# Designs tried in a protein design run: designed miniproteins, single chains, continued (5). Part 74

Each design is a single chain, and the fold is of that chain. pLDDT is the mean over its residues in the fold that is shown.

## One batch from the design tools (miniprotein)

Design m18554
Fold by ESMFold2-Fast:
Structure m18554 (fold): chain A 57 residues (1-57)
Amino acid sequence: SAREAEGEAFVAEAIARAPDLSAEELARETALRLHALGFSLPEINRAVARVVAAAPA
């Protein structure tokens, strides 16, 4: 959906421009921003999962 694509684009931007944020902080910031933009809980959870999956193990 358009909302899923928008969320994915936001996650990609956030990951690319996080010079001083930990993975945990980036995930929290992403969730708060998407919630403020009116994304649903499933969309927010998907975006957060993407951030966590992209973090080094």
Scores: mean pLDDT 70

Design m18555
Fold by ESMFold2-Fast:
Structure m18555 (fold): chain A 99 residues (1-99)
Amino acid sequence: MKEEELRKLDEEIEKLAREAEEEKDLEKRKELLEKLFEKIRERLLLLGDEEGAALVPAAREMLLKQLEAAEKGVELVLDAEEQALLAAGTAFLRRFAEL
């Protein structure tokens, strides 16, 4: 049961990560990233990683904020904590898109 759910989530995550990386339209890319991070959160909860799952919304928000700032031509100044959240979000993406 749990293994079947994990397999489906892994397939969805890999597909969304690849689609988001290849997407050139920023608005569509943001939508794909929101879906991707939600699936990552579901997967972490399924594995019992509640601490990891709790970080996903903040990491997602920081990544989306960076993309929005880039679209508006605004330089985003991040503190050390915000940089760590962005790095965590990037690490989540890299783990599933590095195939």
Scores: mean pLDDT 73

Design m18556
Fold by ESMFold2-Fast:
Structure m18556 (fold): chain A 99 residues (1-99)
Amino acid sequence: SMKEKLLEILEELRERFPFLSVLPDPSTFPDWSKIVPNPLDISTIIEMIESGEITSPEEFEAAFRQMVENYLKFFPEGSPGRLVAEEALELLKRKLKEL
């Protein structure tokens, strides 16, 4: 099913990019909540797919892009955190073309 395919893609992304799997630690990134008012992580996107809030590849890409945009807003250009977020989005785009 489409739901199973989306969850499989998301599990692969979670395994390859563990940095994106949970929200940043407040002790390490105290300004995260000030800069990112609508936080989103891979675990939350899994819950949205399982609950039926995300039912299509388009909705899945939109949610994942929002998560990546949060990282791009917080992390400066060329930083490791930003590069990881950008790489994850490129892998997602590749996987969606295989659906």
Scores: mean pLDDT 79

Design m18557
Fold by ESMFold2-Fast:
Structure m18557 (fold): chain A 87 residues (1-87)
Amino acid sequence: SAIRRLLTEPLLLILRGVEKALSNLPAEEKEAWRARVTQIIDDEADQAIQDLIAHYGRAKVDELDAELEASDPSTASAILLRALLEV
């Protein structure tokens, strides 16, 4: 799903930046924290998709997903943000 990818990729990039700032933590603790935050990101993305389906309906969300896949990354991000702000 292009919607899921666009919701999760920026947050994973931010997570990578935060991990660098936490360089003084033990590696095992950082990995456990990363796994936990990744699960939260996935759960929030699932919720956002369900909210879009509740607001627009499945057919409209499927059409949105196809449009996002056909768009360049910057355009796709703008389209998705607009859709999310209308929920």
Scores: mean pLDDT 82

Design m18558
Fold by ESMFold2-Fast:
Structure m18558 (fold): chain A 64 residues (1-64)
Amino acid sequence: SLAEKAAAAVKEATGADEKAAKAAGRQGFLSGSGSMAGAAVVNLGGLDAEKGEKAGRAAIEAGA
């Protein structure tokens, strides 16, 4: 699914755990927002805000 592709892209881009990457991918698709996807990775994966932004971008790009 597109959500799975987004999760894989987030994991590759940030090194986040599969659970955090899936949450970020889902938020990216549902909101269409890299910011919300990034927040999910930061809050669940313990990543820096910079990596959160990278995750958000990866989720949106993979889901497009």
Scores: mean pLDDT 63

Design m18559
Fold by ESMFold2-Fast:
Structure m18559 (fold): chain A 94 residues (1-94)
Amino acid sequence: SVEELEKEIAKLLQEFGKKVKELIDEAKKRGVPEEKIEELENETLGRLIDLLDETRAMVAAGEPAEKVLARFREGLEEILEELKKKIEEAIKET
């Protein structure tokens, strides 16, 4: 159902936010400058907004809940992996 889909998306968003916070906190501890942290946070938020727009469009198009959730999970994993790569690059540049 749409209600169950919305609840699962909300849960995935909460878990994603926690993982992003953990990655950013670790980046700060490893000496990434505040200006670079702000850049990475803004880029990550932009990617999340794009993913949310994509999932909203899928729901509006009548895509099955399972397909919407699978794409959303995959997209969140892609965003986390890009953030991890950019943090490691920023650490190597310091």
Scores: mean pLDDT 88

Design m18560
Fold by ESMFold2-Fast:
Structure m18560 (fold): chain A 68 residues (1-68)
Amino acid sequence: MSPLEELLAEIDRFEEQLPSMSKSEIQQALVDLSRLFQRLLPSLTPEQREEALRRLGKFSLLAHEHID
């Protein structure tokens, strides 16, 4: 699995679980995804970084709407 595919799979998993997650679980998911992104960043092409940031931004908005 590519680094981008690994990150996107984690985002998809959290998106599916989002409606059943508590606020603390959502906050932890955001932290975990941020850490994963930072670890994978050196392995990503510029195009993959743009896709990763887009998908992380979308998840952040969905998470924010759910908690707020």
Scores: mean pLDDT 83

Design m18561
Fold by ESMFold2-Fast:
Order: sequence, then structure tokens, then C-alpha cells
Structure m18561 (fold): chain A 76 residues (1-76)
Amino acid sequence: SEEKEKKLKDLVDFLIGLASRYDPELAEKIREAYENKDYETLLKLMKEAVQRLKERDPVMANIAEALLKQVEKLLK
């Protein structure tokens, strides 16, 4: 549905924004996977971004992890 696609885009855009603060190259790869509808690669890269964020900002990592779980649920 359009609502599901909008929600997915918003969640992905937020996670790209977070990733870009510590790894702009990883953020760009996440964007490309999303635009190509390569959801397997998208989830893998987003999980990598959350793990990297845990080392720099544990609070934001917890938020990003919660959003990632929502993305996983939307892709089922």
C-alpha cells in the first residue's frame, strides 16, 4: 500500500541520516539498496550501521535499532 511504502521510506531516510554522521559511504550504500529495492542488502547494511553507531552513540543506536525492527516488519 502507499501508506506502507511511505512509512518504509521515512524510516529508511531517518536511518540514512543517522548513518551519514559517522559513515557517509555506508549511508550512500543504504540509499542505493533502497532505491534498487534490494531489501536483503538494505537490511544487512542497516544492521551494520546500527552496530557501528553503538560504539559512538549508544542512545541513538537504541533508537536506530527500534526503527530497524519496524523496517524488518514492514518488509515481511
Scores: mean pLDDT 82

Design m18562
Fold by ESMFold2-Fast:
Structure m18562 (fold): chain A 86 residues (1-86)
Amino acid sequence: MSEELRKQAEIVGEYLGDELAKLVNEISKGEVTPEVLKEALEKILKKLEDEKYRKEFMEKKGLSEEEVEELIENIKKLLEEYESLL
């Protein structure tokens, strides 16, 4: 994993760690594989595309619109990397 990709994963983990853990547990009973992580990240992206969820997420995490857009971009880059590994 590149240093930049590691940093992107750390940012995603910082803001979405709890959400990812819940989704991983629902999909695979906590088994962490690239396939499961891809599915979890895709579900999170879909949730963040909903205006209501995005606004509530921003308020709960104290993020600006620009920071949420950066987070979405980081998730998309992680998904591209996981797709390359599958």
Scores: mean pLDDT 74

Design m18563
Fold by ESMFold2-Fast:
Structure m18563 (fold): chain A 60 residues (1-60)
Amino acid sequence: NADEGADAAGAAGAAGDLATAARSVEKYGHSRELGLQAGRAAAEGDGAAAWRYGKLGAMS
């Protein structure tokens, strides 16, 4: 990205990583909490937070 628009990066990441986090929490149990946080952040319209929680859930 020529313009480091955090909003665009966060929102784009949230869409993909939220879905991935949701799938992961169903298997990993503990990361369920991170998946819930990502989902709640996405519902609130906070793509950056949703992407951050999704990343953490995927890394668990």
Scores: mean pLDDT 56

Design m18564
Fold by ESMFold2-Fast:
Structure m18564 (fold): chain A 73 residues (1-73)
Amino acid sequence: SGAERAGEYGARGARGELSPEEAKEGALAAGASEEDAEGLGAGVAAYIEGGGSATAFAAAAISGAGASASAMI
């Protein structure tokens, strides 16, 4: 599904394999909604800036799209 593939891009972003922008673009190309893709990108950025804080990722993803955080788990 699009959400499942979007979660995969978020996980890659969290591992430093993709930038937040690349994770957003990958999720969008995989069929995620624009809102979900933006939430995922914001979540990855917050995670990296927070020094690997899962809480920061979840908060940013939920505020952006609501679905992206669930797809990561």
Scores: mean pLDDT 67

Design m18565
Fold by ESMFold2-Fast:
Structure m18565 (fold): chain A 63 residues (1-63)
Amino acid sequence: SIEEFQKRVDEVVAAAPSVDAARAGISALYDEWLAEHPDMTDEERQALLQVAQDAIARAEAAG
């Protein structure tokens, strides 16, 4: 679910020692999530992409 993905993104950000690590971890999580959930709707994929992009942008803004 989108909520589960958000929790995993939050865990990646919390565990990341740097902005680069956060970006890499979020990107990897997004790609793996798509691979594990191939039957997602376009709406769900767009929501996950938005969560990932927002988290990366916030990490970059903080660094």
Scores: mean pLDDT 79

Design m18566
Fold by ESMFold2-Fast:
Structure m18566 (fold): chain A 87 residues (1-87)
Amino acid sequence: SSMLEQLRADFEQGERYYELLAQHVSEASRNPEKAAEQYEKAKEYGKKALEKYETASKLWPKRSKEMMEEVKELIEGAEKLAKEVEE
């Protein structure tokens, strides 16, 4: 059905935003002077990923919940890196 296809597409969009989130978190680790800027981008892509996974949870509740937890952990990691630079 079209609804099922849309929910699958939402999960796939969430995966793409997750990859962008992970790239910005990785960059924050490699370039501490840019950690605050990378954290802002991580929050943006993390929010987009969470919105897509939440919608996709109507089709895949367990898988979507696991990805949402990973998104939150990555955002928290990026926040910690940004705060360490303010020392």
Scores: mean pLDDT 86

Design m18567
Fold by ESMFold2-Fast:
Structure m18567 (fold): chain A 85 residues (1-85)
Amino acid sequence: EEEEKLREELKKFNDDTIKKIQKMYDELVKWLKENSKKYKEALKTDPEKAREIARESIQKVNDFNAEVKKLEDEYRKKVEEFKAR
């Protein structure tokens, strides 16, 4: 029964983690779409500004990847706690 409770906790944690990642991904996609419009405008008149916008996009993706990695690490820790039993 303790094992079943831990599996249920792990499942809920996984489901919550997936929901958080989906929300962050949706927010990232909306941001990138908006930034892509600015990038296309900058490409016509200001290549340096276009490069700045591209760097901001890379940073935003890196921030997303770092947060996903953090959530993955938390999930892995939960799995290790389960296996330690």
Scores: mean pLDDT 81

Design m18568
Fold by ESMFold2-Fast:
Parts: sequence; structure tokens; C-alpha cells
Structure m18568 (fold): chain A 65 residues (1-65)
Amino acid sequence: DKERAEAYSRINKAALSLTTDEEKKKAVDDAVVRGYILNLSKGAVIREVAKVLGVSPATLSRAVK
């Protein structure tokens, strides 16, 4: 639970840093929720979020460190 909350917080923080659009923020939330439901690997979660945001996985990975 706490690990998932921290991962969500980290991704959401990165989204706020990279996105200014409400639609992009909502899309990131959808991707994260789907990742939790499907229990995707860390790489899969980052990849899905990057696709939704329209940025490279490397850019998103750097933002979350």
C-alpha cells in the first residue's frame, strides 16, 4: 500500500513537472491506476505513463530519478 502510494506520488510529481495540461494529468492518473490494477512491472508502468504523456521513457525516468 505505502509503496504503491509513494510510486503514485512520484509519478504524479513528475507529471506536474512535465505537463501543464489538465488532460495530460488525467491521462497520467489513468495510466498509473491501470498499472496498479494489472500489477505491471516498474518498466511497464513508466513506459505506459510516457506513452500517455507523449514523452520518451528516458525523459520521464530522469524526472523521477
Scores: mean pLDDT 58

Design m18569
Fold by ESMFold2-Fast:
Structure m18569 (fold): chain A 77 residues (1-77)
Amino acid sequence: SEDVLSFEVSAEVKGDTIVLSAKVTTKKGTKSFSETVSAKELAEELKSHGIEVPETNEELAKKVQELVTKQAQESLA
């Protein structure tokens, strides 16, 4: 497996979509990933997992960024 030196996760609201971006730096180099998801579909996904959905897309993006960051940290521990 690759040794992860640092990672950056961001979620940005763009209209009715949320752009999820991840930048992972390993000793072998830096890789960037980006995915655009519907805010509505993302909210329904969170609801299906029993997660409370924030009232605004901006707060939804923050919540998703926190969940992805936590999951990444736990997966790398």
Scores: mean pLDDT 76

Design m18570
Fold by ESMFold2-Fast:
Structure m18570 (fold): chain A 76 residues (1-76)
Amino acid sequence: KKTELAVKAVAYTLLAIGALLDGNRKEASEAYLQAGKFAYEAGDLETARKYFQKALDLDPDNEEAKKLLEEVEKAM
């Protein structure tokens, strides 16, 4: 289960890189948000925090990324 979640997090990180290469910051933000969610479910709080921060940096209006970043920082 944790290994599968980690693989999904990496896959979404690759999708985010692809979106950034295409200039799609909002799509990259959503991909990093998904990567962070899978890292969080895997119990990797530090990696989840990094991905949620990256999602928020790419789209500051992403309320879900902001909420999840606050939750992960509180859990650390």
Scores: mean pLDDT 81

Design m18571
Fold by ESMFold2-Fast:
Structure m18571 (fold): chain A 66 residues (1-66)
Amino acid sequence: MSREEKLAKVEKHVEELAKEKGLSEEDLEIVKTGVRMLLDQRPDIALEDLIAAAEKAIDDLAAANA
């Protein structure tokens, strides 16, 4: 799977989950930035691990706003 394909899939998943959890546009951009940085540091990361990292970031931000 290409870097671009992984990024597109995780960003779509993140956008859907962020809407469900009521994340702000600012918090969504923080998550997207973190995902891009992780992928740049670990280009061979599995899609499932990248999604799991993004979901954890969303959960952590949602908990901080609760």
Scores: mean pLDDT 80

Design m18572
Fold by ESMFold2-Fast:
Order: C-alpha cells, then sequence, then structure tokens
Structure m18572 (fold): chain A 77 residues (1-77)
C-alpha cells in the first residue's frame, strides 16, 4: 500500500498514515470477525482513504466503504 500511495502522488507521511490505519483496523476486527474478514475490511478502508486523498469521485469511495460494511455485517452474523 505505501509504495502504491506514493506512486499515485501522496506524500510519504500520507502513505504511512494509510498503512497504519489498515494495520489498526485489522488488529481491532480480527478477534471479532476473524482473520479473513478483518484483512478484507482493512484493505478496503485503506483503498477508500487512498482514493479520497487523491480526489477520486465520491462514488468510488462510497462503493469501497459499502463493500467493507457488507463484509463486516456478514462476518458478525
Amino acid sequence: MKEEAIKKGLSEEEAEEIQKEEEEVYKELKPTLGEEAAKKIAELFGEALLKEKLGAPQEEVEKLIKKAAEIGVEAAK
């Protein structure tokens, strides 16, 4: 993620922020939702944050967030 964020025009600090956010989400959700769901949700949150910082269309960011929420709801059942 960090290398991709920098390649797409984000600063090193912004890229590190995205990476840390993914790690925190994964650590927090893994005990509750399981490893696979936690990893997928963390990756989607990181991608959404990356696209938002790059000024991507709101529709693209929204789709990633909705997908993460759907995985979380299904995994919590």
Scores: mean pLDDT 78

Design m18573
Fold by ESMFold2-Fast:
Structure m18573 (fold): chain A 101 residues (1-101)
Amino acid sequence: MKRETAENSVEGAVDSLRAIGKLVPKTEKELEDEAARLRAAYAEGSEATRRALERVREVTKKAGEEAKKTNSPLKATIVGMLGISAVSSGWVAARALELEE
């Protein structure tokens, strides 16, 4: 049960990061790189996943700053919500792995 939650959470985080990249093309490569690192970290364990989350926080913050420069408040809001989703889902995945390890 906890492993299934961790798997669903890491995939949710990856999907959120990719969605931000499509909305903020300037950050797309960085978000794709961090999504790949998060998946690799999940395979290594909770410690690696927790370290990957610090990078996820930094890249989503940068994407949010770029979104604020757009003329669309809706786009900035969506990027903000996706950033919270990515960080929260990744944190849940790391926590679930810690509880199983």
Scores: mean pLDDT 78

Design m18574
Fold by ESMFold2-Fast:
Structure m18574 (fold): chain A 117 residues (1-117)
Amino acid sequence: MEKELLEKAAQAVVDWLVERFRAGGATARGKVLPYGASTEELIAAAQRLLDELKEPGAVGVAASGIEVTDDKAIVRLAVAYRDPDGRRALFEGTAEVDVKDPTKLTRVEFRELEPLP
C-alpha cells in the first residue's frame, strides 16, 4: 500500500510537471524511478530523457517517491531543461502529494543546480 501510494504520487508529480512544461511550449518527457531513488539517479534519468529529445526547448523530468508522512507523500524529483538556444539548466526538488488524493499536488520546491557548461 505505501509503495503503491508513493508510485502514484511520483506519477502525479511527473504528469503535472510534463503538462505544465508542455503548456509553456516545451517538449517534455517524464519517468518515474523505483521508490527511494537518489538525487544522482534522478539527475541522470532526467538528463537521459532530455538527450533523447531533439527539439529546441525540451525538458526531462524524473521523480521517485521517498516517504509517507501523516498526511503527505514526499516525492524527490529532478528536471533537466534545454532552452531554444541550446543552453541547459538542471534542477532538483521535492514535491508533496495529499495521501487522501494522490493525484493532488500540494507543494513543489525546486533548487537550481549549476548550469551545465
Scores: mean pLDDT 79

Design m18575
Fold by ESMFold2-Fast:
Structure m18575 (fold): chain A 69 residues (1-69)
Amino acid sequence: ARQALEDLLAEADKLSPGSAEELERARALIPELVAQLPEAREELAKNTPTITSESARRLLELVRRALEA
């Protein structure tokens, strides 16, 4: 579980929000983060309907905090 979260975070850190293709890849990573972190689901619910680069960044912060715990 921890290794999977680290792999997802590393993949997300490679993304540039300025590219439409990179933004779509970030959106694909978000459901996987939500599946592994219940608190990420709550954060997503607060920031939808549209998943933005900012909401993706906030979800990554939740992943980082979970890895630190």
Scores: mean pLDDT 55

Design m18576
Fold by ESMFold2-Fast:
Structure m18576 (fold): chain A 79 residues (1-79)
Amino acid sequence: MRSTVQKLARETLSPNPAVQKAALLRLKSLVPKFDKKSRDIAINALSQLANHPNPDVQKLAKEVFNQIMQIEKEQKAAE
């Protein structure tokens, strides 16, 4: 899983918006299966996209980031 997340993190930094969007959509689908370290890798990559000039990429990055934050919050609440 971590190798997949690292590959997708690199793809989110691609100069090609289609590759960036595809990587973000795949990250979104895989987020429920992530361990803590995989979520940390994804969060770090997504934080680099917070001010991205492409509004579609910025919106998708924010959606994936919020999904990860919600899972982190739910896990803390369950403890």
Scores: mean pLDDT 77

Design m18577
Fold by ESMFold2-Fast:
Structure m18577 (fold): chain A 66 residues (1-66)
Amino acid sequence: GELVEAVAVKDVTPTLPTEIALKKGDRVAVDREAFESSDWVPVRRLADGAEGLVPREALELTGRPV
């Protein structure tokens, strides 16, 4: 799929092992199709490469490529 950059608009605290923590302002790579079709989106955190699920509403697409 097309990978695009998104930014966390709020802090995210994981509640399951498949979920990842984000701080407001963290940048992630997301698949555009997953972002548009799912309430929970698999992401890769750009700072350290950590991967996991986050709620879509915690993210905003930047329009920038990764």
Scores: mean pLDDT 83

Design m18578
Fold by ESMFold2-Fast:
Structure m18578 (fold): chain A 85 residues (1-85)
Amino acid sequence: AEELEERLSKMDEEAKKNPDKQKEIGRRRIDLVAAETLRDWFEKRGLPEFAEKAAEAARNGDVEKLVEIVSEALGRQPRQVRRGL
């Protein structure tokens, strides 16, 4: 979690310094945030099965599948899950 926040902060700073690369950095950020944050989140809640599926979808850049998996596991609206990513 702490390492993840530091890496994300570095990516955000890099995107501000290099606007031409914002799209590339944005993709890396989404993948990293989704994979690490969701794995940690589900593991903390005792839902390791969903953690693995969500992290895998995030690594593949399959944002829609990721939103579906997280929404199903947490019983949340897809909109709320997207906002949390």
Scores: mean pLDDT 67

Design m18579
Fold by ESMFold2-Fast:
Structure m18579 (fold): chain A 100 residues (1-100)
Amino acid sequence: SELIEELEKRLEAFKELLEEYVKLLEELIKKKVPKEEIEKVAEEIIKKIEEILKEFEEKVEEIKKKSTPEEQKILDKLLEEMKKLAEETIKKIKELKEKA
């Protein structure tokens, strides 16, 4: 319950971070920053997203071992949403860097 609430807060913080990453990359493109710099920033952002997702997956797996079946369903949904957000954002970042 408290641990699930902590994961829900981490998901919300992740959503905000992903929006900031996309906005940052869009602003660099608008400022006509060199393509090689945009590509480096995009690659760094993708790595950070993948690292955060991996840490979240590991935390979910740990909590799931001590959870009721009902709590496990909530944890599975949180992980699925986290994965979907990461995948969609990485796709967007790749599209943005190709247009730069």
Scores: mean pLDDT 88

Design m18580
Fold by ESMFold2-Fast:
Structure m18580 (fold): chain A 81 residues (1-81)
Amino acid sequence: SAVEEEALATLRRGLRQLGLSEEQVEAAVRLFAEGLRAGLSPREIAARLEAFARETVADPELLAHIQAVIRIWAQELARRL
């Protein structure tokens, strides 16, 4: 849907701005797409993305920033669905 495509574009842009590599960004996008196909809620998808961030990001300050971006993004997606 257009809402899902906009959400994916917003997630890609936000993660790139925080300094994640293209491989890390596309891995996060894949987790989101897999969660949607599985019928997961935005909250459940956010939990998977936050787990991925914990495995991927060594800097605790950057990790906290990424997790905040994911939570805000998931809340916005939930409001639009």
Scores: mean pLDDT 78

Design m18581
Fold by ESMFold2-Fast:
Structure m18581 (fold): chain A 73 residues (1-73)
Amino acid sequence: SVEDLIAEAARLIGEALKTGKGKKLVLRVPTEVLEALRADVRVQIAIAEGKKLGIEVEIVGDDSIDRPELIVE
C-alpha cells in the first residue's frame, strides 16, 4: 500500500540519520507515491532533522522500482 511504502521510506531515512554517516541521502521511491510521501509529516520531520545535522535529503521518483531505496553519498 502507499502507507506501507511511505512508512518504509521514513524508516530508511531515520536509520541513516542515526548512523551520522554521509552528507547526502538520495531516496528513490515509486513515482506514484512521490507526492503523498513529500506531503507526509514523518518525512518532512526527517528532512528537517537531517538539515540540522548537515545532511541533505533528496527524494526522487523512479518507475523501475517497487520499493523505496536509499543511497548514502
Scores: mean pLDDT 81

Design m18582
Fold by ESMFold2-Fast:
Structure m18582 (fold): chain A 83 residues (1-83)
Amino acid sequence: AAEQAELRAEIDRVDTEVRELSKEAEKLGIKDNKLTNLLVAARLHIVAARWYLDQGDLETARQAIEAARGSVEEAKKILEELK
């Protein structure tokens, strides 16, 4: 089924966004506890999403990636405020 491949691609896209945000914060020398915690939360949700996807639990994997996406969007807002 295409669902696992699609969800895996979504997880990879969010993982890329987390890496890009982390790199941007590092380049700007930004150190902020809320931003750091949001990026850590996003990473944990990505790990959970991949684990549930590998178990065949597509619903829980989708919930985990949506939680990661939420953390990423909040992290983006915080990073822009700190620029």
Scores: mean pLDDT 86

Design m18583
Fold by ESMFold2-Fast:
Structure m18583 (fold): chain A 87 residues (1-87)
Amino acid sequence: SKEEELYQRALEAVDTMVEELKKKSETLSKEEFEEYARLLARQLAKLLSYLSPEQQKEVLEYFKEKVKEEFDEETAELVIKILEEEL
């Protein structure tokens, strides 16, 4: 279905976004990283708007889990805070 296709694309987008955030965390200043994370959060918010409430919850939990796995606690909390502010 179209919904299933969009859901799968959203999960793939999360993997790409977290990978890019990880790369940028190693090269950008804190201020530049926060701006980049905010841009990605806005893109994710747009993707989520095409999904059911149940799928939105699953994608958001997947994003948070991936961020917690890939970053230290302080950086993970910062990224999650930015995401929640842009939703």
Scores: mean pLDDT 87

Design m18584
Fold by ESMFold2-Fast:
Structure m18584 (fold): chain A 91 residues (1-91)
Amino acid sequence: SLQQQIAEKLYEESETTSLKALKYQIRRLHERFGVPATEEQILERAVKILSRVMGKEPSEEAIEEARKASDEELEEAEKRVQELIKELLAE
C-alpha cells in the first residue's frame, strides 16, 4: 500500500540520521578513551550496532551518506536523535 511505502521511506531517512549519530558517538568514545580507530572502523561499528537494533542492515545509500558526512552533519544528526528520544520519553 501507499502507506507502507511512505513508512518505509521515513524509516530509511531515520536510518541515515541514526547511522550518522552512531558514527559521531563512537568517534567520541574512541577519543574519550584514547583508543585509536580509523573512520572506516568507526563506520563499520555504527552499521553493526544499527543492524542489531533494527534487525536488518541499513541501505547502501545510508551507509555512503554517513561515510561522506562532515563532522558538522554528524553532530547535527546526534542532536536530532537526542531530541527524538526526549520527545519519546516525555510521552
Scores: mean pLDDT 77

Design m18585
Fold by ESMFold2-Fast:
Structure m18585 (fold): chain A 56 residues (1-56)
Amino acid sequence: SPRDQVKRETIILLLQIARSSELYLIERQKDNPDLVKYLEDSVQALTQRIQELRQQ
């Protein structure tokens, strides 16, 4: 439905914003390797979720 498409597109946009924010934090927090590793894993999960939603 058109509502389901808008919902999907909105979720994709929000996930893209979250991913961009985490990538920014990785660049700023290079002296904290544990946090960087956590954020890198999160970026990978967000990227995978975006791809799954785009395939629907």
Scores: mean pLDDT 89

Design m18586
Fold by ESMFold2-Fast:
Structure m18586 (fold): chain A 75 residues (1-75)
Amino acid sequence: SKKEELRRKIAEVEREVAKLMRELGNDPNATKEQIEKALKAAKLVIEARQALNSGDYEKAEKLVEEARKIIEELK
């Protein structure tokens, strides 16, 4: 179902954000910009889960896609 697909996508992006945050936290050369972008991605994931829980699947998809784009920029 659409809800299951979105839940799976959000979980995947949550894992990517967690990994990135761990890597940045252990990197003495991590920039303020990289940290700020990672925090923004984390906030978007939280908002995506809230949108999913409220039944706003369009908003959830948009938010999780925005989070993914930020993660891609930081690779």
Scores: mean pLDDT 87

Design m18587
Fold by ESMFold2-Fast:
Structure m18587 (fold): chain A 66 residues (1-66)
Amino acid sequence: DLDDEVRKLIDWVETGFNVEFSEQEREDFIERAKELLEKGVSKENALTAVGGEINVRALEMQRAKE
């Protein structure tokens, strides 16, 4: 459910930025989304917040390339 949606978001960002996240980083993003849900944040808001974090990391990785 939530895991699948976060994984799809990661895959979409990887494709768009031409970057590859480690499996550890993917797990960290999924865990972050779960933490937000446990705190009572809605699924849509949790995905928006984590999506922002994924995009920031992807941009940093893209800028760090040769």
Scores: mean pLDDT 83

Design m18588
Fold by ESMFold2-Fast:
Order: C-alpha cells, then structure tokens, then sequence
Structure m18588 (fold): chain A 83 residues (1-83)
C-alpha cells in the first residue's frame, strides 16, 4: 500500500480527511496523529477503506489545536493542523 496524499491538511476536530493512494484495499487502516511538539502524544483512530485508492478518517475530538504528523499503518504521510 502507498499513500500519495490527503486532504484537507487543516480543519477543526470532526473534519473528515480523505486519504488517497494505491493498493490500499477496502479493509480498515490505523491512522495515528502525533503531536509535532510532543512525539509521545499519539492518538490512534481506525480509518475505513472506501476503495483501493481511498480511505476516510475523522479528526478525533480529543485532539487540541496544533500541528500533528499523520501516519498510516506506521508510515508518515504528512502533517495536519487542527484549528
């Protein structure tokens, strides 16, 4: 599986993020939000596979405002800013 991008890259808690890639499958994937200022502050959520190229995940209500590294199945895919 290869993640090629995600959108949006910023939004409030509850924002739905669409993750795009190749060979993702329709199974569930783990998405981790890691605080850029405290790498021990990690929130894991389950992203549902929509298609072989698309996952959807909702920004969890537990995340304070700030910038987070986004990981899919343990691989960093980008940064998301909670507003």
Amino acid sequence: ATVTGFSPTSGPVGTEITITGTNLGTGDHEVSFVNVNDWTDVVDVTAKGVSDTTLKVTVPAELPVGTYEVYVDGEKVGDFTVT
Scores: mean pLDDT 77

Design m18589
Fold by ESMFold2-Fast:
Order: C-alpha cells, then structure tokens, then sequence
Structure m18589 (fold): chain A 69 residues (1-69)
C-alpha cells in the first residue's frame, strides 16, 4: 500500500541519518523521487509532505556530519 511504502521510506531515511554522507544523499534523492510519485496519486499530498520533510532532515544531518569531519 502507499501508506506502507511511505512508512518504509521514512524508516530508511531515519536509518540513513546515522550513516555516511553518500548514504544520506542517495536516500534523500530516493525520498524526493518517491514524493514526486505520490504527488500524482489521489490523496498522495499527505505522503508528499512527510517524504519531503524526511529528505530535508537528511540534508541537514549530512551538512552537520560534513562540518564535523
């Protein structure tokens, strides 16, 4: 289901936040690509906002990690 896919992607994003900058970048792109797919679905607006927020959090985590290195 769409809800299960969105939840799995959010969980993968949270896991990636503990990884490398490359992993965070790849997962952030996957989240944004998924948001575009959900944008085209009826009732997908809820998941678009959640996936974009998860991608934004990964971008922030990546910048913090790169500054700490």
Amino acid sequence: SAAAEAAALEAAGAAASKGTAEEQDKMGQRLLDAAERFRELPGGEEYVARLEAAAGALTGAMFQQLQAA
Scores: mean pLDDT 77

